# Designs tried in a protein design run: designed miniproteins, single chains, continued (2). Part 52

Each design is a single chain, and the fold is of that chain. pLDDT is the mean over its residues in the fold that is shown.

## One batch from the design tools (miniprotein)

Design m5798
Fold by ESMFold2-Fast:
Structure m5798 (fold): chain A 102 residues (1-102)
Amino acid sequence: GRLTLGELYRAAAADAGEAAALELVGHLMTLLNAARAAGAAFTVVSDAPGESTVLAMDATLEAVLREAAAWARERGLGRAADLLDDAIRNRRELDLRNDAPP
């Protein structure tokens, strides 16, 4: 299945609470935006108006998720880091949908 931002948020919230989950999701979005600004290309699976963007696990996304996993692990977010590592290993698509509760 796809990895969603909501799934990642829930894992980090289970590790260290909602504030840590917001920091991790925010950091991941910052890394994705920085890579795009630097001219890195992502493989887009879906980018329909009114729907979440879905990215394929290409070399660019893998590099971003490895950096996010290292950042999470350094902060004791072990479940979130393991989820990111699992997504890389199993070549899961990233769905930027935040399905976490408000």
Scores: mean pLDDT 83

Design m5799
Fold by ESMFold2-Fast:
Formats: structure tokens, sequence, C-alpha cells
Structure m5799 (fold): chain A 83 residues (1-83)
């Protein structure tokens, strides 16, 4: 469905953002990536709030969880640079 394609695109963007931040391994790169991933998290939440299809909602919820885990990883990497 078009909604599933939008979710897939957001997850692909989240993966690219995470990978680029990890490759750069700088405070500014992590801070920027965290902000971008939080924006994607908000977009996924918006899709979930507007979706009536239970299967699409479950799929979107899993996508949202995967983005949240990526944010947690980058926050941990950012914290390690403060030491």
Amino acid sequence: SPVVQQIDQLVQQATAIRNQALQSNTADAYDSAIQQLQQIESQLQGILNSTKDKSVRRYGAMALASVTVRIMLLKQKRLELEK
C-alpha cells in the first residue's frame, strides 16, 4: 500500500542517517542525526494516528520502535564522546 511504502522510505532514511552519523563519529554528527531521527519518529507517529488498517498500524509500530532504538544507540555513542 502507499502508506507501507511511506513507512519503508522513512525507515530507509533512518538507516542512512544512523550509518552516516556512525561513520562521522563526531558530536555534531550525532546531535544532527538524533534531531533528524526524532523528526522521522514524529512522522511515523502521525501515520499511526491516521491509519485505520490494523496490519499497517502494527507494521508502523514496529518501524517506530526500530527508529527509537536507533536514537538510543546514537545517544549512547554521543555520551561516549563526552568522556
Scores: mean pLDDT 89

Design m5800
Fold by ESMFold2-Fast:
Structure m5800 (fold): chain A 48 residues (1-48)
Amino acid sequence: MEEEKIIKDYKEGKISYSIALDKVASLPNATLERIRRVKAKIEKLEKE
């Protein structure tokens, strides 16, 4: 999934949080639910 690569790039410090969110919002079928899911995954990684 393309969102997994975006999250991985963010976790590795290759892209900023805002760039990661912009990339997710640019994906086909970028619904609010999809964006919220990705935000939740990023928040979980930051806490762990």
Scores: mean pLDDT 73

Design m5801
Fold by ESMFold2-Fast:
Parts: structure tokens; sequence; C-alpha cells
Structure m5801 (fold): chain A 65 residues (1-65)
């Protein structure tokens, strides 16, 4: 939902400010917390195929959702 996406976006920005980077594990944890099964599946697939998520991949996820 749009509300869950807004919460996800704010949480990702907070993680980036606090840690300087966002990992696939951070995205997976947030997708589980906010019950975003589509994002969860995408993040888990990227971990299996490509490993760590880049800043560009995270921007693409936020742009597409």
Amino acid sequence: SEEKLEKLTKALVRIHIEKGKITAEDVIALAKEYDLPGLLARAEELVEEKGELTDEQIAEILRSE
C-alpha cells in the first residue's frame, strides 16, 4: 500500500543517514516489518543472484514501487 511504501522510504533514508549505505538485509528486514511481499521477493532474489544491493538498485526499487 502507499502508506507502507512511505514508511519504507523514510526507514531507508534513516538507515542511509545512520550507516552511509543500505544493504539487501536492511531491505529484507523492512519488507518483512511492513508486510511488502513483492519487495521482499525482489530483495531475496537479488541477494541470491547478485549479493549486496547497490544505491542504484535501491533507487530503482523506490522508483518502481
Scores: mean pLDDT 69

Design m5802
Fold by ESMFold2-Fast:
Structure m5802 (fold): chain A 82 residues (1-82)
Amino acid sequence: DGLALVEAELERALAELRRVLLENPSEEARRAALERFRELARRVLELLSHVLPPEELERLRRRIEEAVAEALAEAAAAEAAR
């Protein structure tokens, strides 16, 4: 299942992003990781827009947005604690 493989790749990329944002104190490294993930997610959603039903695409987009927002909130909390 192509969708399941793509979702697994996004989940792995998100987990790596969360680790970089939480464990790395470098603003430069954190911004680079976030930009890289956003570019990956955008390209994936654009490609999948040609093959996924609208409901599935919207569900995936929402999950990605929620996951990124959570990662950013965790990073902001960690930065505020410095």
Scores: mean pLDDT 78

Design m5803
Fold by ESMFold2-Fast:
Structure m5803 (fold): chain A 62 residues (1-62)
Amino acid sequence: MAKISTGSYTAPEGKSYTPAQVERGKRLIAEAKRLLENNDDILEVGIGLQKKAEELKAEDEK
């Protein structure tokens, strides 16, 4: 198989995470799973995830 990379995605290397980042990530993942189970429309899933990410970002600033 030939490798073509015009913008290959690379998994994050072992970065340090703060407790707040871990909690935010867990909550976002839970929401993503919920949206994927309830909606087959990727557009609706994307909108829901953006909304949740903005919510968590606002909380993270407090």
Scores: mean pLDDT 64

Design m5804
Fold by ESMFold2-Fast:
Structure m5804 (fold): chain A 82 residues (1-82)
Amino acid sequence: EVIKLTKELNEKVSAVHKNKNVTEQQAEDVIRESVEIARRDPRAKGSSMMSIESVGNVYSEKGDKEKGEELKKRGLEEIEKI
């Protein structure tokens, strides 16, 4: 169910923002889940891109701008392949 997956992804993204911290595993999970949602429903590509961008911004905010940019680029490329 795409709606359920999207809700769970949004909760993960919200938690990352609230805590102002993201781990490598959380970032990889957000990319994987965003790509999965977009693959199941191409209409969700925009919201999936926003989730990846949101987590990349938390990396930048905690001082790792290059990691944040790399994450956004990689996630966007994966979604564009769909």
Scores: mean pLDDT 79

Design m5805
Fold by ESMFold2-Fast:
Structure m5805 (fold): chain A 79 residues (1-79)
Amino acid sequence: SLKEKLLEFLQELAKVMGKSSEETQEVIDKYSKELNLPKSKLEEIGKKLALEVAKKGGGDVEVTFEYKGETYTLTVHVE
């Protein structure tokens, strides 16, 4: 499902955040193709994840975003 693939995107993004902008962009590019979503939307969602991780320092973080009139809330497990 779209929700499951978006969660996979956020889990993979969480692994590469803080390593390099190049690895982060590779994850965004991969999931943009797989999900047929604009890169700008995945970048927006990724920035929300980064902000929530910065606020909590890790653990379970909730990322909320809207797409095509629907609101999604995903829980990402960050080490």
Scores: mean pLDDT 81

Design m5806
Fold by ESMFold2-Fast:
Structure m5806 (fold): chain A 88 residues (1-88)
Amino acid sequence: DARERLTELFRSKLGKPISLAELTSLVSRLFGLPLDVAAEAVERALKRLEKEGQVERDPERPMTYIIREDADPEYMAEVIVREAERAR
């Protein structure tokens, strides 16, 4: 289940950085999307999660977000799933 795999990833990364490339590769594989389509879906999801205070841009690493310690991994996974489903 894509949602479960994403939830596990985000839970393991609470308070830690996650790269756009890392998440794009995973979403591409989980949803069977071309890399460019997966990248657009992931970027939309991360921008939304940033606005909602779940992640923040890493000032030290390009194309990288830091997942907040108090983030909701299940909700983050839901946002990614929703954007990937829209991209189909």
Scores: mean pLDDT 87

Design m5807
Fold by ESMFold2-Fast:
Structure m5807 (fold): chain A 69 residues (1-69)
Amino acid sequence: DVAAAYAAKAAAAKAKADALLKEMGITKQQFYDLFYNHSWDELSEKHKEILRQVGLALGYAQKAEDAKA
C-alpha cells in the first residue's frame, strides 16, 4: 500500500521534528515564533533540520493522500 508507506514516512519525519523540539527545550509555538521573526541565515542548524523534517512530513502526508485519491 503506497498510501500507507507514505503515511509511515510522514509520521517518522514528524517524530524526528518533535524529538528535536524536545531536545531544544522549546514548544512548537516558540519555534514558529522564532522562525517568523528571523531570516533563514539567522536560524541554527537544529532549527533548519526541524523545518526540513516538517517539510518532509507535509510532503509525505500529501503523497499519501494523493495515493488514496
Scores: mean pLDDT 75

Design m5808
Fold by ESMFold2-Fast:
Structure m5808 (fold): chain A 56 residues (1-56)
Amino acid sequence: STPERDRMNTAATAAATKVFKEKGLDITDEKERLEAVKEATKAAQEALRKVREEIE
């Protein structure tokens, strides 16, 4: 009965945060920011997929 949604949100947030940390979070260039967002989105989707596999 633990909310699976909370686990998925936590995993996605952690994955996205890791990408931004590795990119340095210094938004000095719009292109770097957009690229980081795309990579963070992919990482979040991957994390969500892994959590789903663990649940079922």
Scores: mean pLDDT 71

Design m5809
Fold by ESMFold2-Fast:
Structure m5809 (fold): chain A 82 residues (1-82)
Amino acid sequence: MSAEEAAELARAHGEGLVAFLEAHAPSLSRAELEELLALLREQRREAEALAADPTASEAERAAAREAARTADRMIAVLERAL
């Protein structure tokens, strides 16, 4: 898998996740929103670390950059729902 292919797959997956969360976030309880926010903030930190890891493959770093972007977008959706 090339870096371009990895980034495109991660981006497509991310678009689906963000759309799903935008549709459903308003129906989540405050406790569910807070739990999901904590999880996404941790996942974002992990994705940022992987994106900056020089020992990771180019494909892994490309996918991680898209994952971090997706996490940012999902966090913004949940923060708006709070």
Scores: mean pLDDT 86

Design m5810
Fold by ESMFold2-Fast:
Structure m5810 (fold): chain A 90 residues (1-90)
Amino acid sequence: DDIIKRSQELFDELSKLVTGGVSLLLLRTASGNIALAEQAGDREAAEKGREIVEKAGKENLSKKGNPNEQTRIVGDATGEVGRITADALS
């Protein structure tokens, strides 16, 4: 319950920085991984994950006229979050 709730809180906060349906779907995955790292006690991985998503969100907003590039930016960020948070879960 707490992971699902925290994941939704992170998604609600970070979705303000992201536009595009596929990018929002990828952001849900990143938000879940950040919430899992927080629950595992890896605050460093969780904070790094947030920073990666915030940076990608700013880049995504600058590319509003290019949905493929917006999706690539958020996809790359989601993959990086997945990598850094996987170590916390292993």
Scores: mean pLDDT 77

Design m5811
Fold by ESMFold2-Fast:
Structure m5811 (fold): chain A 89 residues (1-89)
Amino acid sequence: REEAERLLEEKLQPADELFQRALEALEAGNLEEARRLAEEGLRIAREAARELKATGDPVLAELAEQALRQAEGAARLIFEMVDEREAAA
């Protein structure tokens, strides 16, 4: 299923990059930007997962579900960190 893994990686890479940028924005103190980037990353991950599940490949669907849960976890963590930084300021 190297093809499924490749498609997953290609579709999820933009979301992963956005989450990384969100963390960089957090470190720089740009809390509004961090939240916006995390929201965009989650949106892209959700759309990618839907597209991958629509292929009808059961392995790809399972991988997409796992990747979406990871993206949801990453976004939640970033949102919590933004809230904590805002409260501490």
Scores: mean pLDDT 82

Design m5812
Fold by ESMFold2-Fast:
Structure m5812 (fold): chain A 63 residues (1-63)
Amino acid sequence: GGAEAGRRLSLAALEGPVSGAEARAAADAMKTIAPAMAQALRAAVDRGGGELSGAEGARAVGG
């Protein structure tokens, strides 16, 4: 589900940058279930220049 995808990305981003492709795929999977989280993840990837950083990843999935 969307919450699980967000949780996994948050944990991965905490350990290091997550690829933009991976983050966008997860956001796309979440858009039907958690559109706000999906939008936040896409914005975080865009802000990170195509990668999801630990700080941005944590903010995107709930701070």
Scores: mean pLDDT 65

Design m5813
Fold by ESMFold2-Fast:
Structure m5813 (fold): chain A 87 residues (1-87)
Amino acid sequence: DEELARQVVRLVFEAVDKAMEGKIDEALKLLEQARALANQISDPELRADVLAGIDRIEEAIKNKDYKTAGILAVALAIRVVGLLLER
C-alpha cells in the first residue's frame, strides 16, 4: 500500500508538471495511471483519500486551474505521508 501510494503521488506531480507545460492529454493519461494504481491499494482509508485527491487534481486541470492542481498535489502528498506515519 505504501509503495502504491508513493507511486501515485509521483504520478500526480508528473501530471501537474505536464499540465503546467500545456501537455493536458499527457497529464490526464498520467492521472488515469495514478487512479489505476490507487484502486490497487488494499487499505480502504488510504485508497479513498488517494482517489479523492486524484479526482480534485483532475477537476482543477480540466478547469485550467494549474496552480490549484499543484496545491492539491502537495496536499495529497502531505495526507499520504500522514496516513503512512500513523502507527
Scores: mean pLDDT 83

Design m5814
Fold by ESMFold2-Fast:
Structure m5814 (fold): chain A 97 residues (1-97)
Amino acid sequence: MPSKKELEAEALLLGAAALVVTARKSGSPEGLEKAAELALRAAELAKEVGDLETVRQALEIAEEALRLAKEAGDEKAAEYAEERVKRIRELLRELEE
């Protein structure tokens, strides 16, 4: 049975993915900082319950947000997303040990 933290992590991950899809379709960097933030929050909750797969999915979403921000030339959004990508990678490394 999924825990409350697992359900919250899934909801955050779905929200982050939706923002990334919207940014990709629009060509606008709007929402990419929020997508990276939601992905990190999902990864933190997933790590607390040992859900390695959700942390990996959060990393993929945050990396896509970073890529789209760089393509849009939004340096602020790219820096924000890059910092969240680094934090998620650290969480993943700790969970794989």
Scores: mean pLDDT 85

Design m5815
Fold by ESMFold2-Fast:
Structure m5815 (fold): chain A 71 residues (1-71)
Amino acid sequence: SMIEETKETIRKVTEELAERAREAGDEESAEKIKEAGEHLLSKAEEVTRVVEEASRAVEEILEAVRKLAEE
């Protein structure tokens, strides 16, 4: 399902970004990335009612995580 794909994408991106932050010694950014990922996973559950826009939601979620990683 699109919701399962969205959750998988969020988890993969969150894990990759958090790992990169940890490798750089930036534990604070790693924690922020994880928190953002958890929030976005909760948001993805609401997207169940907007299945047709799951792809767009993924793009927005990825953009939000990317912005947090740049802080």
Scores: mean pLDDT 74

Design m5816
Fold by ESMFold2-Fast:
Structure m5816 (fold): chain A 65 residues (1-65)
Amino acid sequence: SLEAQADATAAQLQAQYGLPPDAVARVRALLRELLARSRDGEHPLALLQELQRLVRPAHEATPLP
């Protein structure tokens, strides 16, 4: 299911980037919404940008100058 796929992806991101539980919950919710809208033929660019914003700080510990 889309929900299971989103949950699995969120778990991978948590393991890879060390996301805190609150961020994992938000990432999971966004992934579920993203996959559902994508399946309906929508291109939810705003949701993609929000997902990147939630993951990027954990991935990029030091901002580029």
Scores: mean pLDDT 70

Design m5817
Fold by ESMFold2-Fast:
Structure m5817 (fold): chain A 79 residues (1-79)
Amino acid sequence: MEEIEKILAEMEKLFLRIRVEYILNPNDKKLQEKYKKALELVEEAFKIVQDYRDGKITPEEALERLKKILEELKKIYNE
């Protein structure tokens, strides 16, 4: 549980940074695309958390899928 919470917190921090960059530069197409990709990943993470809470996936499966999304968010942030 604690490891999932840490991953979600790190995702939220990265998403907020991407969102702030976009808000400050709303006409920047590169930042717009970056924000759109980040939003899609956050929505996917939310779905994983819901599936975990509904008992549809195991804690280990949820953790591995969330780690993969965090890795993709880090890649987007570093673009």
Scores: mean pLDDT 83

Design m5818
Fold by ESMFold2-Fast:
Structure m5818 (fold): chain A 73 residues (1-73)
Amino acid sequence: SDQLRQQLSQQLLEQSRVKGRESFERHKLEFDAGVYRMASAVYRTVDRITGGEYREKAEEYERKAEELEKLYE
């Protein structure tokens, strides 16, 4: 029956699309968290060189990374 094959094919394609979107959104959150972690590390390095001028920015980006990390734990 062609109708059953079409329904199964559509369900598999839809499941694949949903999983693809969920996977993409999770990887995007992981990537964004990684970028904030990297930014925090850079600002901490600059803070050490400049004598404390970038400490607040380093801490802000670390907190932003931690908030995003909670979303995909």
Scores: mean pLDDT 80

Design m5819
Fold by ESMFold2-Fast:
Structure m5819 (fold): chain A 91 residues (1-91)
Amino acid sequence: MTATHKKLIEIALEFAKAAEGIKVSDEVVDELRLALLDPNASGEERVEALVKYAIEVNNEEAIKLLKEKLLEIPEIAEEAKKAVEELEKVL
């Protein structure tokens, strides 16, 4: 597992805790799980799955936390920027 991959898993766990009790579709949860656990998945695929999950959660505080944490990872700076723009559309 790369440092970037590990960091994205940690962010997903923090986001899931912030979104505790909010029901998300099984399809979106499965997509996120597959993207995070597949060692061949790209950083873009993992970030896109996290964004889809965050949009369904639709919690402003949790989304703000996700935006902050994604921008901390320089290896996915372009993917993080696109993710932030997509997340800001639902705020």
Scores: mean pLDDT 78

Design m5820
Fold by ESMFold2-Fast:
Structure m5820 (fold): chain A 82 residues (1-82)
Amino acid sequence: SSELEKLKKELIKTEVLIGLFEISISGTDLVIEGAKKLADAAKAAELVAKEEAGREQSEEQLRELKERKEKLEEEIKKLEEE
């Protein structure tokens, strides 16, 4: 059905966004690790705090996307098992 096709497209888009946010968070973790190794402790702390704040926001968006994915998977399953 057209509804099933629409939900499958939304699922694919959501999965792509989840993957992009996971890659972004992993990249931020590497930046935080690198910043912690700086000889200037005050500059290291400032950079770490800034990157951790951005990471927390990205983690929140990732949680919302994962919830959307679960809802889409449930809707698709219901339509396919009719």
Scores: mean pLDDT 85

Design m5821
Fold by ESMFold2-Fast:
Structure m5821 (fold): chain A 63 residues (1-63)
Amino acid sequence: SEAEKEVAQTIKEKGPDAGLKVAKEKGMSDASIYRVFRETGELDLAVQYLKKLFEEHEKKLAG
């Protein structure tokens, strides 16, 4: 999406913390944030967001 491209560009130019701030300001989902971090090579942050998605999935199954 356009928002994912803007966040990816921000990560490349200003780093992952700046990119994450832009993603949150745009209301980007955890799934979209995971994809952008994975595609930009920010693997540690991608793993953190993958864990968040797993926790959200478990909560949906439990209630």
Scores: mean pLDDT 80

Design m5822
Fold by ESMFold2-Fast:
Structure m5822 (fold): chain A 68 residues (1-68)
Amino acid sequence: LSEEQKQALRDLLLSLGLSEEQAEAAIEMVERGASPDDILTWLVTRYDVVLSDEDARRLAAFIEELLA
């Protein structure tokens, strides 16, 4: 990911209520080829963070656009 793409993803993740630390970890996962589903599962299992269906769809769409 470019610096601009990382910043855009970070801004989105923070707007969804993630901490800066969680956002950075999620960005590293995306860079390593993690799917949106992998990230959503990781947030639940590691941090007990459950996104709404709307927020989960927004995050998935954003990540898919970054990896296209």
Scores: mean pLDDT 83

Design m5823
Fold by ESMFold2-Fast:
Structure m5823 (fold): chain A 76 residues (1-76)
Amino acid sequence: MKKEQVDKLVKIGNEKAGEETGRALDEHGDALSPEELRELAMKAAKEAIKEEGKKNGLPESVFEEAVKRMNEHAES
C-alpha cells in the first residue's frame, strides 16, 4: 500500500532529521543558525528516505511523495 510505504519513509526521515538536529546543536550550536540547522536536518531526512526506499526496492514515486510531505511540513 503506497500510503503505508510513504508514512514509513516519512517517519524514518523525521527520526533522522531529529538525530541530525540534536547532533548539530551539541557539536556546533554556537556556530549554526536556525536556517543552517534546518538545512542539515532536511538533507539528512531526504538522504535517509532515498536510502531506505532503495534498500527496500520501493518505486521512485514513493520516495518523491515522502520527500514532498517532508518539504510541505517544513514550509507550513
Scores: mean pLDDT 75

Design m5824
Fold by ESMFold2-Fast:
Structure m5824 (fold): chain A 70 residues (1-70)
Amino acid sequence: MKVTVTRLDGVADPEAAVRQEAEKLAAENPDIKEVRFLPVVESATSRVAAAVLEKKDGSLHVIIARQAVP
């Protein structure tokens, strides 16, 4: 199985950043069959959002966005 990753660091809104990137990739790639948004994870030092995009050939693309907590 092929896995590729888009990493977005230092974003102001990780959830919005992941959503925007997922919508862009889905619009550009007609072979994407499923988009799954993962629950947001918060810690003392960071907030992280992620999405998994599955293609018709079984390959996966993962989007991860991270915000450092101020």
Scores: mean pLDDT 80

Design m5825
Fold by ESMFold2-Fast:
Structure m5825 (fold): chain A 57 residues (1-57)
Amino acid sequence: SGGQAAGQAALAALENEEEGKRIAMEDKENYEFIKRVLENSLGLKEAREEAERKRAA
């Protein structure tokens, strides 16, 4: 599917704690959008569930 390379780059950025914090600080909606793209492109259900748990905490 389209955006697979972008999804991989976004995953790498989120795995880098420093870059992930920057994205989250700029816009939670943008962070959520990236998570959804990763889930759709790479089937990362666990990443989605982890993000939801962090919001609830």
Scores: mean pLDDT 61

Design m5826
Fold by ESMFold2-Fast:
Structure m5826 (fold): chain A 74 residues (1-74)
Amino acid sequence: SRVEVTEMRAEPPSSAPPRAEVRDGRLVITAEGYAPVELPLPPDLGEGEFEVVATLTGPDGSTARVTVRVRVSP
């Protein structure tokens, strides 16, 4: 199966866009000035489109919410 990131949105809007990547069954979300977040994808994830919401934390304790849309294909 293939897993692809199709859309991404961050709140509050940042001057540097966030990034998301799928590696070895994990979704890795990075943004400048924030600690990276790594989320395991379920091994039984079926075909379709899914939305993942993650909270990123900055060194000053500030937070940003990142919404990632992923598509799973056969």
Scores: mean pLDDT 74

Design m5827
Fold by ESMFold2-Fast:
Structure m5827 (fold): chain A 85 residues (1-85)
Amino acid sequence: MPVPDLTGKSVEERRQIIEEIYEQAMNETDKKKTLELIDVLLQVGVDLYQQAQAETDPERRLQLLEESQLAVTYVDRILGKLLSS
């Protein structure tokens, strides 16, 4: 699956996209497709972290770091689902 580009999006739009991928993964019954969604969320988290490192505004940087952490937290929850089955 292509990784969504979050660079031009608002905080609300970025969080909505992360939530939508997470919900899709939690409702996915195919293990291979679930792993592909994990890879997408991991890449989103990495991209947000890299944007945070380039950000000079401390409040904007913190928002990007919080969104990166949210993506990683959701990956952990999806992995928990896969490993318990």
Scores: mean pLDDT 83

Design m5828
Fold by ESMFold2-Fast:
Structure m5828 (fold): chain A 69 residues (1-69)
Amino acid sequence: SSEEKAIDLLLELGLISEEEAERLREALRTLRSLPAESPEAQAAFEEVGAFLRRVKEKLEALGLTETYD
């Protein structure tokens, strides 16, 4: 899964903690279990998507070679 890959990359780059990775995985599981039209699923989807996109875009802008301290 592309989202699981993104979480793994974030962990490897040190941008998120193992706890944060677990929370994201739980949110993704919730999204897969709930109907897509659910307000909770929609909010979780938007939050996860925005988080992953923001981090990835930031890394791309920084050249993917620097670790954020």
Scores: mean pLDDT 69

Design m5829
Fold by ESMFold2-Fast:
Structure m5829 (fold): chain A 85 residues (1-85)
Amino acid sequence: PQVFTQTVTLNGKYTITVTATVTYDEATGTWVATLTFSSGKVVTTTARRGETVTTTVESDGVLVQVTVTVHRDGSVTVSVTAIEK
């Protein structure tokens, strides 16, 4: 599996670490991303080749947006942003 770890800080006070474990499921032709948050929350999302999937998770009044992009060549990019809401 591919493992991505990103740390995002909002307003210099809230630090959230997201570990994304992305596994290609050959049987379904999909990428399964397991997102583990430093808060202990775990979210799973699935993307196909050429697809971008965004998952928004709330933690302590902060929205954490995780974007998983599966490129047309099958490479994966994970980005994490913190949004105050």
Scores: mean pLDDT 78

Design m5830
Fold by ESMFold2-Fast:
Structure m5830 (fold): chain A 107 residues (1-107)
Amino acid sequence: APVIDTSRLSPLEVAAILGAAIDEALARKDFEGALGLLSEAIGLFARYLAEHPDTPPAVVEELVARLRALMDKVRAAVEREAPELVPEVEELGAVADFVAAEARARA
């Protein structure tokens, strides 16, 4: 997986970089790599929102929307071309939904 230095980047910039990396992995039919990048995105967003509980509600919703878009993209590709990985996408989806609910409860 690519090493991304997030220390100087906004969470929206990190989302854009991870989104591009996911698109590249999916184009290569690297579905396990795409799932790994999606898991990394969920973890980074969860950590950011836990460390920044004062994040404005509008920014929380933008981050949740970006994460959901990445989830939907990976799910659609996996369902079409690697259906054996659907259980792994659904597990990541449950984690993403939990992260979104916790972030919204803090806002």
Scores: mean pLDDT 79

Design m5831
Fold by ESMFold2-Fast:
Structure m5831 (fold): chain A 98 residues (1-98)
Amino acid sequence: RTLTLEIRIEGAEGLSHEQVAELVREAVALLGAEVESIEVEGDPAAGRLTVRVTVAGVPESMSAEEVAELLRVHLAELMEERFGLRPSRIEVRVVREE
């Protein structure tokens, strides 16, 4: 099963687009899924970033809402562990399901 998700992050000051992309790949891997495509946009200096990610290999037993919530939790945890950053907001929304 494939999902396309939009992730909005606030409070990620100083993280590059590449660092955010790697955090998202790690968070997706924790779900047992893989990233097919990823795009990161936004101002690293302002700490406001938007990620559009297409995720494949999502188990049929897991709802899109469960995937979004787990991804949000894992991403927040990885940001704290890797960079000592506590995001003020992480919003994950489902854009497309296939």
Scores: mean pLDDT 83

Design m5832
Fold by ESMFold2-Fast:
Order: C-alpha cells, then structure tokens, then sequence
Structure m5832 (fold): chain A 68 residues (1-68)
C-alpha cells in the first residue's frame, strides 16, 4: 500500500462564486495523487487522478453530489 503525503494545496474562487480546490499528494513510489474539487452553487464535483512515476495519468474516481 502506498503512503500519501500532501505536498500542495491550492484554491481559486471565481467572481461567479465557483470554487476550485486542488490537493496534490506524493506517494513513496514516486507517484502523485491529485484531487480536484469544483463547487458550483449546491453542486460539488470531486475528481481523483493518479499520475504514475512514468507520467501516465489515470482517472480513479469522479463523483458529483448536491449539497442541501
């Protein structure tokens, strides 16, 4: 099992109120895990990508949920 360490966190809020958050984790095997969260109104979309040590990008999950 790969251990993940948070190495970067960025957040951007647009004038429309849309918020985009990016978290980047480093694996001990040299891979990266990138989590992208997009908030628009009552909708939150979360995308998780893995970037292996060879630079290949793989979408691991995409989830959309509505806030109360």
Amino acid sequence: MVRWTLVRRDEVTFPTGTKVSVDVYRGEDGSRLVTLTITQGNTVETQVYRVDPDGRVELLSRETRELP
Scores: mean pLDDT 79

Design m5833
Fold by ESMFold2-Fast:
Structure m5833 (fold): chain A 95 residues (1-95)
Amino acid sequence: MEIGEVEEGSVLKGVAQTDSVGARVYIVESDGVLYALETPEVRLIKAGEEVELEVERLVDPAENPAVAAALEALNAGKTYSGIDEAIRQLEEAVR
């Protein structure tokens, strides 16, 4: 999986790919690139919404298995809104 990078404290504009992968963690598509990011505040967003999110930090998929599973599920064309669901769907898809 490849993800984009932006500076901490910047604002990322894009389309939400999930409701939430965890508390304050979101996956957003911007200019054809997927970004996994953490916001300073919890946001109530839905997959498919256009969003502008302040980036507290970027989430490294190698350090966050839930984000890694979410990105793999999205790359496989699956939509989900929960971490446990995404992991289970990914395991089912590779079997």
Scores: mean pLDDT 65

